# Designed miniproteins, single chains, continued (4), part 14

Each design is a single chain, and the fold is of that chain. pLDDT is the mean over its residues in the fold that is shown.

## One batch from the design tools (miniprotein)

Design m12483
Fold by ESMFold2-Fast:
Structure m12483 (fold): chain A 81 residues (1-81)
Amino acid sequence: MKVKIKSVEVELTDGVERVEVKVSSYQDNIIVTALARGKAGARARVKVTIESEDGKEYTVELEVTVPFDGGEAVATAIIKV
């Protein structure tokens, strides 16, 4: 399927050095992945609003906490549409 990203909102605490947001689709699923890198305990909150081919909107909120200094953490949400 094809999906449209309508908005991406990101809130970062001190110590986040990098955040990446990926949206992909596979069959009838929308996959949203958020990655954060930085200092231990630093957090990234990501809110993504996605529109499917049928015009329905889905909002995903992900929070990622960096586990150790220089570390990376990943959160993933899967939406069946």
Scores: mean pLDDT 83

Design m12484
Fold by ESMFold2-Fast:
Structure m12484 (fold): chain A 108 residues (1-108)
Amino acid sequence: MAAPGTPTPEQQKLADEAARIAREVAEELLKKNPPKNTGIGVASVRAGDSQVTAAAVVVKLEDGTYRVFAKAAVSGPVNEETRQAARDAARIAAELAVKSDGGVAFVE
């Protein structure tokens, strides 16, 4: 994949952390209310001049287990508000992915 621009190291680290949080939250939710099918959730949260978008995908495997994939993108300056937005976006994306039950869900 071509890189259309290089995110700052701080933005990349926060995006990676948001992706980890989304996976962990989705795995916790799957233990309580597992969906029957694959689901996708996307959430975008604004924090001042910054925006965090997180996406989570939950896939049911042949052995009955679930695999979670997550990615996030961060734009604007990284500060405490941006880090909180990253946590919020990650949790919302994970919740939507688990609740979609074979569909796609979005929040902006």
Scores: mean pLDDT 78

Design m12485
Fold by ESMFold2-Fast:
Structure m12485 (fold): chain A 63 residues (1-63)
Amino acid sequence: SLLEAVEEEERRIDEAIENAKKNGKLTPQLEEDFRLRREMLEYAKKGDFDKAVELIRKRAEEV
């Protein structure tokens, strides 16, 4: 289901954060990027897909 897919992606983000911490690569910018990605998934869980898509596009334009 969509909710299960969102929860799986949240766990992948958590793993990426842990890996960045272990490698000493968790910069303020990378931490902000992960925060934005988590916020995007929260909108998706609430059914606000327009906001989720907006955040995805903003992230893609910056990186």
Scores: mean pLDDT 73

Design m12486
Fold by ESMFold2-Fast:
Structure m12486 (fold): chain A 112 residues (1-112)
Amino acid sequence: RVEEYRRRVAEVLPGEPIEYDYFNAGDADSTEATAETVARIAELAKETGEPRFLVGNVTKDGKHITIIAPADTPFDELVEKMLEELEKDPSVTPEDIARFREAAERARRLMA
């Protein structure tokens, strides 16, 4: 997924030194979700002049929650922002929040 994502960013921003880390806490097997995130990164890069971003993505019941942040954003802060967006959705249950927290903990351990 990270390799496919980097390839698609390079297609949108050829020659630009874009560095990013992709974090997926849910099932983001959707090509549309990837395309939307790539377009948003390209737009944000043009607006801010910042070539590095962290991307968090969660797919739940056909909804995509994408958080894009500067590359120097701490992982725990990214997780907190994603939880905030999840809690705003009335279809998200406390069990879904617990499952997301478990996925985030696993990702954090893999990055250590």
Scores: mean pLDDT 59

Design m12487
Fold by ESMFold2-Fast:
Structure m12487 (fold): chain A 83 residues (1-83)
Amino acid sequence: MREVTVTPPTTGSALERAKAAAFRFAVRHVRSHSVAEIVAALAPVTSKEELLAALRALGVSEENARRIVEAGVEGKPVTVRVP
């Protein structure tokens, strides 16, 4: 298990920052899905609750999904543990 830091953008809406943080994490650390599948899952998301559900469906742990989304909303870096 290793620690990885996700840095969200500081501009845009809270949801846009959270989606960007989620996408940056998923593209690098979700190996069970292609980049196209990750884009298809995350692009249509219009709420924080949908974003959490989409990350969970991609195999991201509930804890990591919550931490990444919250950090994105706040525009702050977050460190999460990945296997």
Scores: mean pLDDT 81

Design m12488
Fold by ESMFold2-Fast:
Structure m12488 (fold): chain A 74 residues (1-74)
Amino acid sequence: QAALDARVARVREILEEKVGEHAPFLARSVRTALVAGVAPEDIAKAVRQLLIDLGVPEDLANETAEAVREALRA
C-alpha cells in the first residue's frame, strides 16, 4: 500500500502541475489501473486519451502522459 500510495502521489503531483483541475480524477484512475496490474506504458496511453477527450491540447496530453510513464517506472 505505501509503495502504491507513493507512486500515485508522484503521478498526482505531475498531473496537478500540467493539467490542474483534472488531476484528482486522473490520479484515481491511475491508482485503479496500478491495482489491476496494468503496465505503466498502457496507463500512460490511457491518460493521454483521457486528456484529449477532456479537451487538453495534444502536445500537452503527450507531454503529461510521458511524464506519468516515467514516474511510474521510477
Scores: mean pLDDT 81

Design m12489
Fold by ESMFold2-Fast:
Structure m12489 (fold): chain A 86 residues (1-86)
Amino acid sequence: MARELLEQAEKALKEGKYDEAISLFEQAIDVLRPAAEAGDPEALEMIGRAYYLLSKAYEKLGDTQKAEEYRQKAIEAFERAAAVRR
């Protein structure tokens, strides 16, 4: 389940295992993608959270370009989630 992947990814991020966290967040996003594309607000919120935390992982690795790219993707996902609830 995508929720389990997100929990494992957040734990890895907290432990400083940035490469493992990135891999787990990418796996969670892949699982959530079909539901998010269908406009599921919960899937969009979960993808938004994954993108936000990926941004933080890349900040810690010094990859400022990827950090900003994922930050923008998180904003877009959260905005889409808010829009489909109305």
Scores: mean pLDDT 85

Design m12490
Fold by ESMFold2-Fast:
Structure m12490 (fold): chain A 73 residues (1-73)
Amino acid sequence: EEEKLLELKKRLAVLEAERRARELGLTILSIEVKVDGDTVTAVAYTDDGLAVVATVEGTKITVELRPAKDVKL
């Protein structure tokens, strides 16, 4: 059950990052996912030198646009 919830959080984080990149007209080059306890972070790196960072923490979803060089997982 916990493994299933983690997989759903990963899918949600990736989906949110892809959705935001699409809304902004950005081309995704790669997506990286990090799991840290109950927090899942997906980073979509784009061809414009920008990264879309989607973080899922329990019921909270945060999506941010950052310079790719400033993002670490």
Scores: mean pLDDT 80

Design m12491
Fold by ESMFold2-Fast:
Structure m12491 (fold): chain A 55 residues (1-55)
Amino acid sequence: SEVLEEVRKILEEHGLSEEEIEILVLAAENGLKGGAEPEEIVKGVRKKAEELAKE
């Protein structure tokens, strides 16, 4: 999925662990299955990655 590839790249750019990346990619996939817009998924992931990068 193009959206899931974008999500993975964002998480990798922020230096998240492989385990964190897999969890958040799965969460993004579940969001898409639940009818969330791709744009909103990407925004949420970017915000989460920024928050985790600050820790």
Scores: mean pLDDT 81

Design m12493
Fold by ESMFold2-Fast:
Structure m12493 (fold): chain A 90 residues (1-90)
Amino acid sequence: AKELAEEAIKKAEEAIKKAKEGLRLASEAGDREALNLAIAAALQAIGAIFLAELAIKTGDKELAEEALKDAEIALKLAEEAVERARKALE
């Protein structure tokens, strides 16, 4: 349970880092959809961290699994934001 929640936090932190890069690139490209994806990724990642911290505090395995899933979604959205923004800059 704890290990899943810690993995969720690590993935969510990676998603936030990529979302910040996506936000930067989207702003430079003027791509509103890439900007929206980066913002959505950051918000999803913050939610995943909250659920993961709650899972650690309560020992709830289902919350840890949900946090991990949310962190994985956030990471995918952040990667999409970066990829879209890079294409818009070419």
Scores: mean pLDDT 87

Design m12494
Fold by ESMFold2-Fast:
Structure m12494 (fold): chain A 75 residues (1-75)
Amino acid sequence: PPPPATPTLEELKESARALAEGARSLLEDGVIDPETERRILELAERALESDDLEEQRRLLEEIGRLLNEALRRSR
C-alpha cells in the first residue's frame, strides 16, 4: 500500500475546526452527550493552539477516538 500522506499544520488545524463543528452538530442531533462535545472542543482548542505537528496529530487522533466511541454507543 502507498505510504500515508503527512498532513500540514494548516490541514490539521482545518481538521480540528471541522471536528469541533461536527461535534456541535452531533450534540444538537442528540447523538453525543454534552460532556463528550466539551471534551472534543477542548482537544480541538489545544490542536489549534499547537505548532507541533506530532502533538496536533495526537490530539486529532484522540478526538477521532471519542467520536467513534460515542457513535458506537449510539447504535
Scores: mean pLDDT 77

Design m12495
Fold by ESMFold2-Fast:
Structure m12495 (fold): chain A 70 residues (1-70)
Amino acid sequence: EEEIEKIKEKIEKLKEEIEELEKEVKKLREELKKNPNAPLEVVLRLIALELRLIGLEFELELLEKKLEEL
């Protein structure tokens, strides 16, 4: 059960990280919507954050599957 608790803690941390990243993505999307001539750096940052979000979501799915198998 020690292993289950460690996985649950990792899942909670990933969920928090995903939520923060989703807030940042939403903020940048709103910024781009209000300013369609925003600098290239803003667009590249949004892409980088969305790629990071996909990576974290994959990690979360793997941990949730591991928890189900235990």
Scores: mean pLDDT 82

Design m12496
Fold by ESMFold2-Fast:
Structure m12496 (fold): chain A 73 residues (1-73)
Amino acid sequence: MKALRLSPEEAGAAVRRLRDEAGLSQRELAELVGTSQATVSRLEAGEDFGARQQRVFLQALRLAGVTPAELAA
């Protein structure tokens, strides 16, 4: 399947929105994903980490119970 879900900027904005809805800080989301807070900050700023990184963050947010339809496709 083509991993064309969101642009890096759209993906970063979506992760930030979902994280805020879950009541998580960037550091707390980083702990859930198993990465650094700097990586979360860069991803939310629109840096392209590719479909694999998007998947990892979406999986952590799904565990927190929040996922919009555009990220689930």
Scores: mean pLDDT 67

Design m12497
Fold by ESMFold2-Fast:
Structure m12497 (fold): chain A 59 residues (1-59)
Amino acid sequence: SASSEEAKRLLEEGAKAFREGDYEKALELFKRALELGQDDPLLKLAAEIGIKEVEKALK
């Protein structure tokens, strides 16, 4: 679906932001991916993992 495709793009952008050290941006992107990816259990899980990793990295 369009929402799942957008969630995948947000997950990719969030991962890039995370690798660049922009944890605040990564967190927002992963949260948006979680909301849009609720139709896909794997997308939801990936977004949840991303959020938890950002939380551990945040100061």
Scores: mean pLDDT 84

Design m12498
Fold by ESMFold2-Fast:
Structure m12498 (fold): chain A 55 residues (1-55)
Amino acid sequence: SKAEDIVNTLLAAGFSLDQIRALLERELAETPEEDEETRKVLEEALSIIDQMEAA
């Protein structure tokens, strides 16, 4: 999925799970409410980070 691609790209770039979470939360805060598709992708990416941290 697009969310998985974002998470995997950031992990490959050397970011930690905590750093990726912070990046995604900031990006979501900066995304307009009208951009529902981008918001859903970012929320899904944050969910992936939550699942990885819980493992």
Scores: mean pLDDT 84

Design m12499
Fold by ESMFold2-Fast:
Structure m12499 (fold): chain A 57 residues (1-57)
Amino acid sequence: SELLEEAKEYVREYLERFNGDRTAAIMGATKKLMEKYPELSYHEALELAIEAYRELE
């Protein structure tokens, strides 16, 4: 989905920024998704970030 592809971009950005720290990248992507899509709950944004990370590996 388009939203999942955007989540992957955020995860990639934060993995680079945080030197491969998975937790930091997922949390960063989660926050970014919530900032851009205020309708997403924390749980929804977190699940998207986790799925994006899994698809990148």
Scores: mean pLDDT 85

Design m12500
Fold by ESMFold2-Fast:
Structure m12500 (fold): chain A 87 residues (1-87)
Amino acid sequence: MNLEEEKKKYEEEIKKNPDNADAYLRLGRVYYKMGEYEKAKEAFIRALELDPRNLEALEFLADVYEKMGKTEEAEKLRKIIEDYKKK
C-alpha cells in the first residue's frame, strides 16, 4: 500500500477501537515515514497514554524529537527507555 492508503487503514482501525494502542503506534510510524513529525509525535503520545511502557513507541517518539531538532526532549526519553529496560 502507499503511505496514504496505509494511513487511512489505521485511522479506520482507531475509529472502530479508540483504545487500540497498536493502531496509534502504526499510524505514528506512517506519519514518520511521510515526514509528518508533529502528527507522528501526537500518534506516539496517544499510544503511550494507552500503554505507558511501550518501548517501541518511546523509541519512535525519541526518533521524532531528534528529527524535529529537539535533542533535549529526545535525550530525556532515551533515559526513560534505559530505566524501563532495567526492569
Scores: mean pLDDT 84

Design m12501
Fold by ESMFold2-Fast:
Parts: structure tokens; sequence; C-alpha cells
Structure m12501 (fold): chain A 92 residues (1-92)
């Protein structure tokens, strides 16, 4: 049984901050995919003012993974303005 969970990150310092967020996301997502086979995919859409992260996997693990990625990006990226709550997304 797979579910998708989404977190949105607001970025307040434009394209340089977006690049820092993108690098932090790539590291966090890569570590999760390597270490937990219950995580099936991570996608990230990054613009100059926002990053949207979607994690696909086993329900509780995917939700925790989305929160963990968001927490890591917030810790590593001074350009983050706010992080949304984790929300469930309908699978296509």
Amino acid sequence: MLKAYRVTIEIDKGPEAAEQVRRALARAAGELLLNDPRIKGVSAEVTDDRAVITVLGEPEVAKEAAQRIADRVLAESPGVKRVSDVEEVELP
C-alpha cells in the first residue's frame, strides 16, 4: 500500500536560496532512497520562491520522510522562510 505526502517550503532570498534548497533536497532524498526500501520515490519542484517535495512510499514511513526532508532543508538553508505541514496527496 503506497501513499504520497507533500511538503511546501517558502524561500525568501530568490534564486541563490533556491539553489541551496535544491542541494539540501538532493542530499536528503538520496539518503532516504538509499537507506529505506519502503520509500519508493522522492520528487522536488524548486522555483525561486518555493520548493514542493513529494514522497511516495509506505504510509507512515513516507509521511515521516517528507517531514525529515523538510526539517533538514530548514536546518541547512538560511533562505527558507517557512515550511508547510505534511499533507497527503492523491496518487495519479
Scores: mean pLDDT 80

Design m12502
Fold by ESMFold2-Fast:
Structure m12502 (fold): chain A 53 residues (1-53)
Amino acid sequence: SDIIAKIKELAKSKGYTDRFYVDGYLSNYLIPQVKEGKLTVEEVVESYRDKLE
């Protein structure tokens, strides 16, 4: 989806690997919240930053 593409692009711009991928939590929980306007793409990427550092 366009949202997943934007998340991957933003993650790459912040230094994440090209292999940043969508897991079940992201696709089933976070993506629906982005579509509903409850979370931003940036907030999703930031939540993964702490896990990758």
Scores: mean pLDDT 67

Design m12503
Fold by ESMFold2-Fast:
Structure m12503 (fold): chain A 90 residues (1-90)
Amino acid sequence: MAEKARELLEKALEYLEQAVKSKDPNERIKLIREAHKLLSEAGKYLTPEDLPLLEKIRDAAAKVAEDPDFDVQVEATLTLILVTNMILAL
């Protein structure tokens, strides 16, 4: 299952990095929600080997949570909480 978790986590990171670069708040919300779905699915298959990638995802989510748009900030903060809980469960 390690490969399945890795692929989901890599895709989630890609979406969060795209959200950081996007100028449209609606696009950022959609990208964050897609990342959140992938992270939630990945949680079933996590191993301690995934910790470095989860830390990168946490950093990306934290950066998006600094967004001046309140709705984007809420979505990013929920994702940051999810990733933090995933790290603590390892």
Scores: mean pLDDT 84

Design m12504
Fold by ESMFold2-Fast:
Structure m12504 (fold): chain A 70 residues (1-70)
Amino acid sequence: SPLLKQSQNSLNGANDSQKKSNDLQTQADNLSKTDPSKTDEVNTLKSQAKQYQNASKKAQDSADKLLQQL
């Protein structure tokens, strides 16, 4: 089913974005511990992590809507 394949692609995109979000959050946490003076860089990493988290949720919602059509 093309709909199922499209849903799977959206779920893969959601998972990739979630992993990027987690990696950026880990980098922010580590930087905060190793160099507290880099507050601006830490905040930038956290902001990027939030953007990927939002992208992941959007892709998950898209996948869920496609699955509801089955």
Scores: mean pLDDT 86

Design m12505
Fold by ESMFold2-Fast:
Structure m12505 (fold): chain A 51 residues (1-51)
Amino acid sequence: MELTEEEKRYIAEVFGVPPEVLKDAKTVEDAAERLGVEKHQVESVVEDFRS
């Protein structure tokens, strides 16, 4: 699943990292790898943002 710029910023804020950490992340899997968390944790944050 591809991430929008708004979703990347929201994920960065929720996980307490600078937006630059996720700047080049394109997918939920890529964001999870960069954060050192499991894919389902990032998916949960994206679902919350879209709800």
Scores: mean pLDDT 79

Design m12506
Fold by ESMFold2-Fast:
Structure m12506 (fold): chain A 87 residues (1-87)
Amino acid sequence: AEVERLKERVKELMIEHNELSAQKKVELGLIDPETAQKLLERRKENIDEYIEKEIEFLNKYRGITDPVAALEEIIRRIERDIERLKA
């Protein structure tokens, strides 16, 4: 189904974003590598809940009622954030 394929894409991008963000924070001396690893593991456990809450938020507060459109918007936002971290 379209929704499930898009959810898997969001999970891939969230993992990439979280890893890049954690790496950048370690490089800047803001957190140590052990703290970064623990943070990444906790974030992995909550990815599905986060996606569901973002879909609900976009429906309720942004008028995006189609789950496919909501997931495409989430993907677009995460891809933009990843590009910013790579710069």
Scores: mean pLDDT 83

Design m12507
Fold by ESMFold2-Fast:
Structure m12507 (fold): chain A 84 residues (1-84)
Amino acid sequence: MSAEELYAKAMENLVKGDYQKAADYFEEAVKLDESPEAYRLLGLAYYEMGDYDKAIEYFKKALELNPDDEGVKKMLEILEKNKP
């Protein structure tokens, strides 16, 4: 599958609330083509699964590729402050 096909399948599963399948597809997509959007959505999927450590990790990767993403910056600040 292409990165675009994996991204599409990940988005489909994210919309369905299947966060684990969404994360699995996004992880395969970023192996083929690293994008800040895919890393941001990986962070969101892990956040919805309650895996805050992985959510923080992927949000940081999203910021490495797109440092001006104010939404990701704010999410990281909130998650790091309230991390269990």
Scores: mean pLDDT 82

Design m12508
Fold by ESMFold2-Fast:
Structure m12508 (fold): chain A 69 residues (1-69)
Amino acid sequence: GKEEAKELIRKAVELAQQGKTEEAIELAREALKIDPEAEDYILNEAMKSMRAGDLKAYEALREVLEEAA
């Protein structure tokens, strides 16, 4: 459900910060399959990452958002 999708996005951010970009992208894609509305949460987390200077997390989440568009 919604909470499961949010948990996957949080884990995706952590993996991206570790340089595990492909694993991060896969978890974010899985979150969208569970809850399509998770796109808004991914966008919010991507913007937070960008503002924090966490470009790896931003780039991974942006990739998933570009696929959803």
Scores: mean pLDDT 83

Design m12509
Fold by ESMFold2-Fast:
Structure m12509 (fold): chain A 61 residues (1-61)
Amino acid sequence: AEEAIAAAEAGDYETAQRLGLRAAFEGDFEGARRVADYLASTGDPTAVRIAEGIRALLASL
């Protein structure tokens, strides 16, 4: 989770998305949720869409 958040803070939303989805698939639902919450808090349209994607995945698992 921390690596994904650090990537997002640097503006690397691609890495943040990859690590957030990876956390969800590995069963780290808390980590994935933290990444999504951070991305949603940025207000960036790309980051918000990634956050929605992670949240949708978590709801489907």
Scores: mean pLDDT 81

Design m12510
Fold by ESMFold2-Fast:
Structure m12510 (fold): chain A 66 residues (1-66)
Amino acid sequence: MEEKLEEAERHVREAATALQNGDVETARKHLDRAYELAVEAGIAPKDASRHDALQALGEEVARRRA
């Protein structure tokens, strides 16, 4: 779980960097991978929307860094 959470965080950071550079396609690919990892780690339900899964991932990251 922890390793998948760290990998998901990395993909979210890479997506943010891609968006800052205007690379929407690269950002989309990283967000898709972060979503998959959030579902696999049990942070979000399998049937969760991408938005809800990424929000749950952000909350779990904040919780573990606190």
Scores: mean pLDDT 73

Design m12512
Fold by ESMFold2-Fast:
Structure m12512 (fold): chain A 87 residues (1-87)
Amino acid sequence: MIPRELLEELVKLGSNFDPNKVVKVGDKTYYGGLLLDKETAEKYGLNTEEERLDPVLQMRAVEKLLLDPESPFKSVEELLEAFKKRL
């Protein structure tokens, strides 16, 4: 489960990010306000474009990401700072 403090910060960022945003950089496509790439989104259960843009399903994917030892983010704080930098 994502800590409530992180969820509150992500909700605050939601007022300044586009949940329907799609960004293509090279061969990668990034989806939604959290800018999850297609491969990461599919790994954590977002298999369609509609699912990748669903904010509730994005939050579930982020919860799985934070629990995954293969995650590039080692802490909740690192993930939040990365989201702030991308927004």
Scores: mean pLDDT 65

Design m12513
Fold by ESMFold2-Fast:
Structure m12513 (fold): chain A 91 residues (1-91)
Amino acid sequence: DMAAREARIEELKEAIRERLEKEGVEVTPELEEAIEKAARLVVELEEHGIGDYLTPEQAKIAAELYSKLKTPEEEDAFMLAMAILVEKENK
């Protein structure tokens, strides 16, 4: 459902912001845009079943989505979102 998707995106965005703020990182407008992009890409990966392990096909999808990241801030936000997703799945 689109509502569930948007709820996941907002949950990840908030988690990324909280972690960055705890690390003393200032959330600039550019970083805020990177957080939005990263959260959406990570939720898209989750929808393709990338959670517990990476198959060759899942790795290909992840690489393609990763290629849409254009700045170091977007890449860092994506990696942080992936870490949060993995932590949640491991309980």
Scores: mean pLDDT 68

Design m12514
Fold by ESMFold2-Fast:
Structure m12514 (fold): chain A 66 residues (1-66)
Amino acid sequence: LPGDVSPEEAKKILDELYEKALEAIKRGDRVTAANLVTAIGILGAAHPEVEDYAREKIREIIEADK
């Protein structure tokens, strides 16, 4: 769970969650998008090496929701 994944694998998972979040926004599924943002935030908090990257991706998702 948190901390069990390498930083490289965490970034890979984060990229996958980011793509899914953008697709959720694109189709108007705000509940799924919110859940994916939460997952990205948890992953970033568990892996300080990707925390800034996670914050940037969350910001991009929020901007895309407009």
Scores: mean pLDDT 80

Design m12515
Fold by ESMFold2-Fast:
Structure m12515 (fold): chain A 64 residues (1-64)
Amino acid sequence: SEALRRRAEELLARAEEALRAGDYDTASKYATEAGVLATIAGDDALLARAVEVSREARAGGGTG
């Protein structure tokens, strides 16, 4: 659980960096993975942040 939480934090940090750089595809990918790991770890705060980053990435990147 602790290892999963740490991995989720690492992925979320990379997702946030990608979001700031305008790399919406990378941000969405890492935020989604972080959200999955946060869910398995039972960390609601990390899950909420991952969902937020994923939504921001989707809003910025669009589909065309």
Scores: mean pLDDT 82

Design m12516
Fold by ESMFold2-Fast:
Structure m12516 (fold): chain A 80 residues (1-80)
Amino acid sequence: GSLAASNAGAAAYEALKALGGEAVDSVSSEGSTTATFKAGSGGTMTLKFTPEGVEIVSNEGAEAEADAALAAAKAALAAL
């Protein structure tokens, strides 16, 4: 099944907070939602939310924040 936009949005918001940055974009398609963030350090990170969880699709200069952002997103999804 598809992820609910509200669930992906909540998880993306928690990842954004862990990155200390700004939301850039969010795109939903069949079975997945992809969210892109600009980290406070100036890097960019993209997370993909699927029915099986969350994963990093790309990371350009946000490597230091990646683990914290993933952990925050996974915790938010698990709380649903």
Scores: mean pLDDT 74

Design m12517
Fold by ESMFold2-Fast:
Structure m12517 (fold): chain A 73 residues (1-73)
Amino acid sequence: MREQRKKELDERAKKAIAEKNPEELYSIGLEYMLMGDYDKAIEYFKKALEIDPNNEKAKQALKHVESVKKIRE
């Protein structure tokens, strides 16, 4: 089930990137963050911000995840 979840998120991310959908990329980042995959969460929050630099939700989430990752490493 965990592998199926990540596969689903990867396919959703591919479509969101192709469609330039920052809200979907932000949502995918949140899903990775909840799974503890901070590297992928950071990646997708950054992709959302490349499309919409004013996405305050993605900015806040990115800063939070980067902070958590740095504390743990």
Scores: mean pLDDT 79

Design m12518
Fold by ESMFold2-Fast:
Structure m12518 (fold): chain A 116 residues (1-116)
Amino acid sequence: SVLERIEEEIEWLERRLAEATDPALRAVLETLRNLLEGIAEALRRGDREKALALLELGARYLRAVMAHYGIENPELERLLEELEEAIRRGDVERAAELFVEASRLLAEELERRAAA
């Protein structure tokens, strides 16, 4: 289920946070974890309006991080475009799945940059 995918991603982010030493990377990972926690809580309560609002906030956050670090990634851009379309349609489950995928790609890109 989409909720299980979100919970698995939160667990992955918590493991990455335990290993991360760069303050900027830690801040991004913590923000992504907090957004996913909020989305999971909204979904468990059946609060679709709150879930969509958090997904919209999440999409804007991902774009802001990409702009700040000058990240050019066509796959991530495609996922963000699909995420924004799903949000406009009110497709909460699809939007949540796309947000998980986009968050993972962004986190992995930032980890590669922090390790260099």
Scores: mean pLDDT 90

Design m12519
Fold by ESMFold2-Fast:
Structure m12519 (fold): chain A 65 residues (1-65)
Amino acid sequence: SLIEELKKNDYTGKTISIEGEPSIDLVDVLAEKGVKKVIYTPGTVGPGGTHTLLQQKGIEAKVVY
């Protein structure tokens, strides 16, 4: 899984691209690993609350359609 992959390496200051909106658990790991920016595609049910959570944790969030 992406969470397991993130735990293996240092991502401090990095930009990561993911498919779909990240889960709360994934956002926590991204913040813990020092990720600076997340680029993601919207989920099937529209924008969820994790975009705001990313921003609250100091991570720049960008949605690509």
Scores: mean pLDDT 76

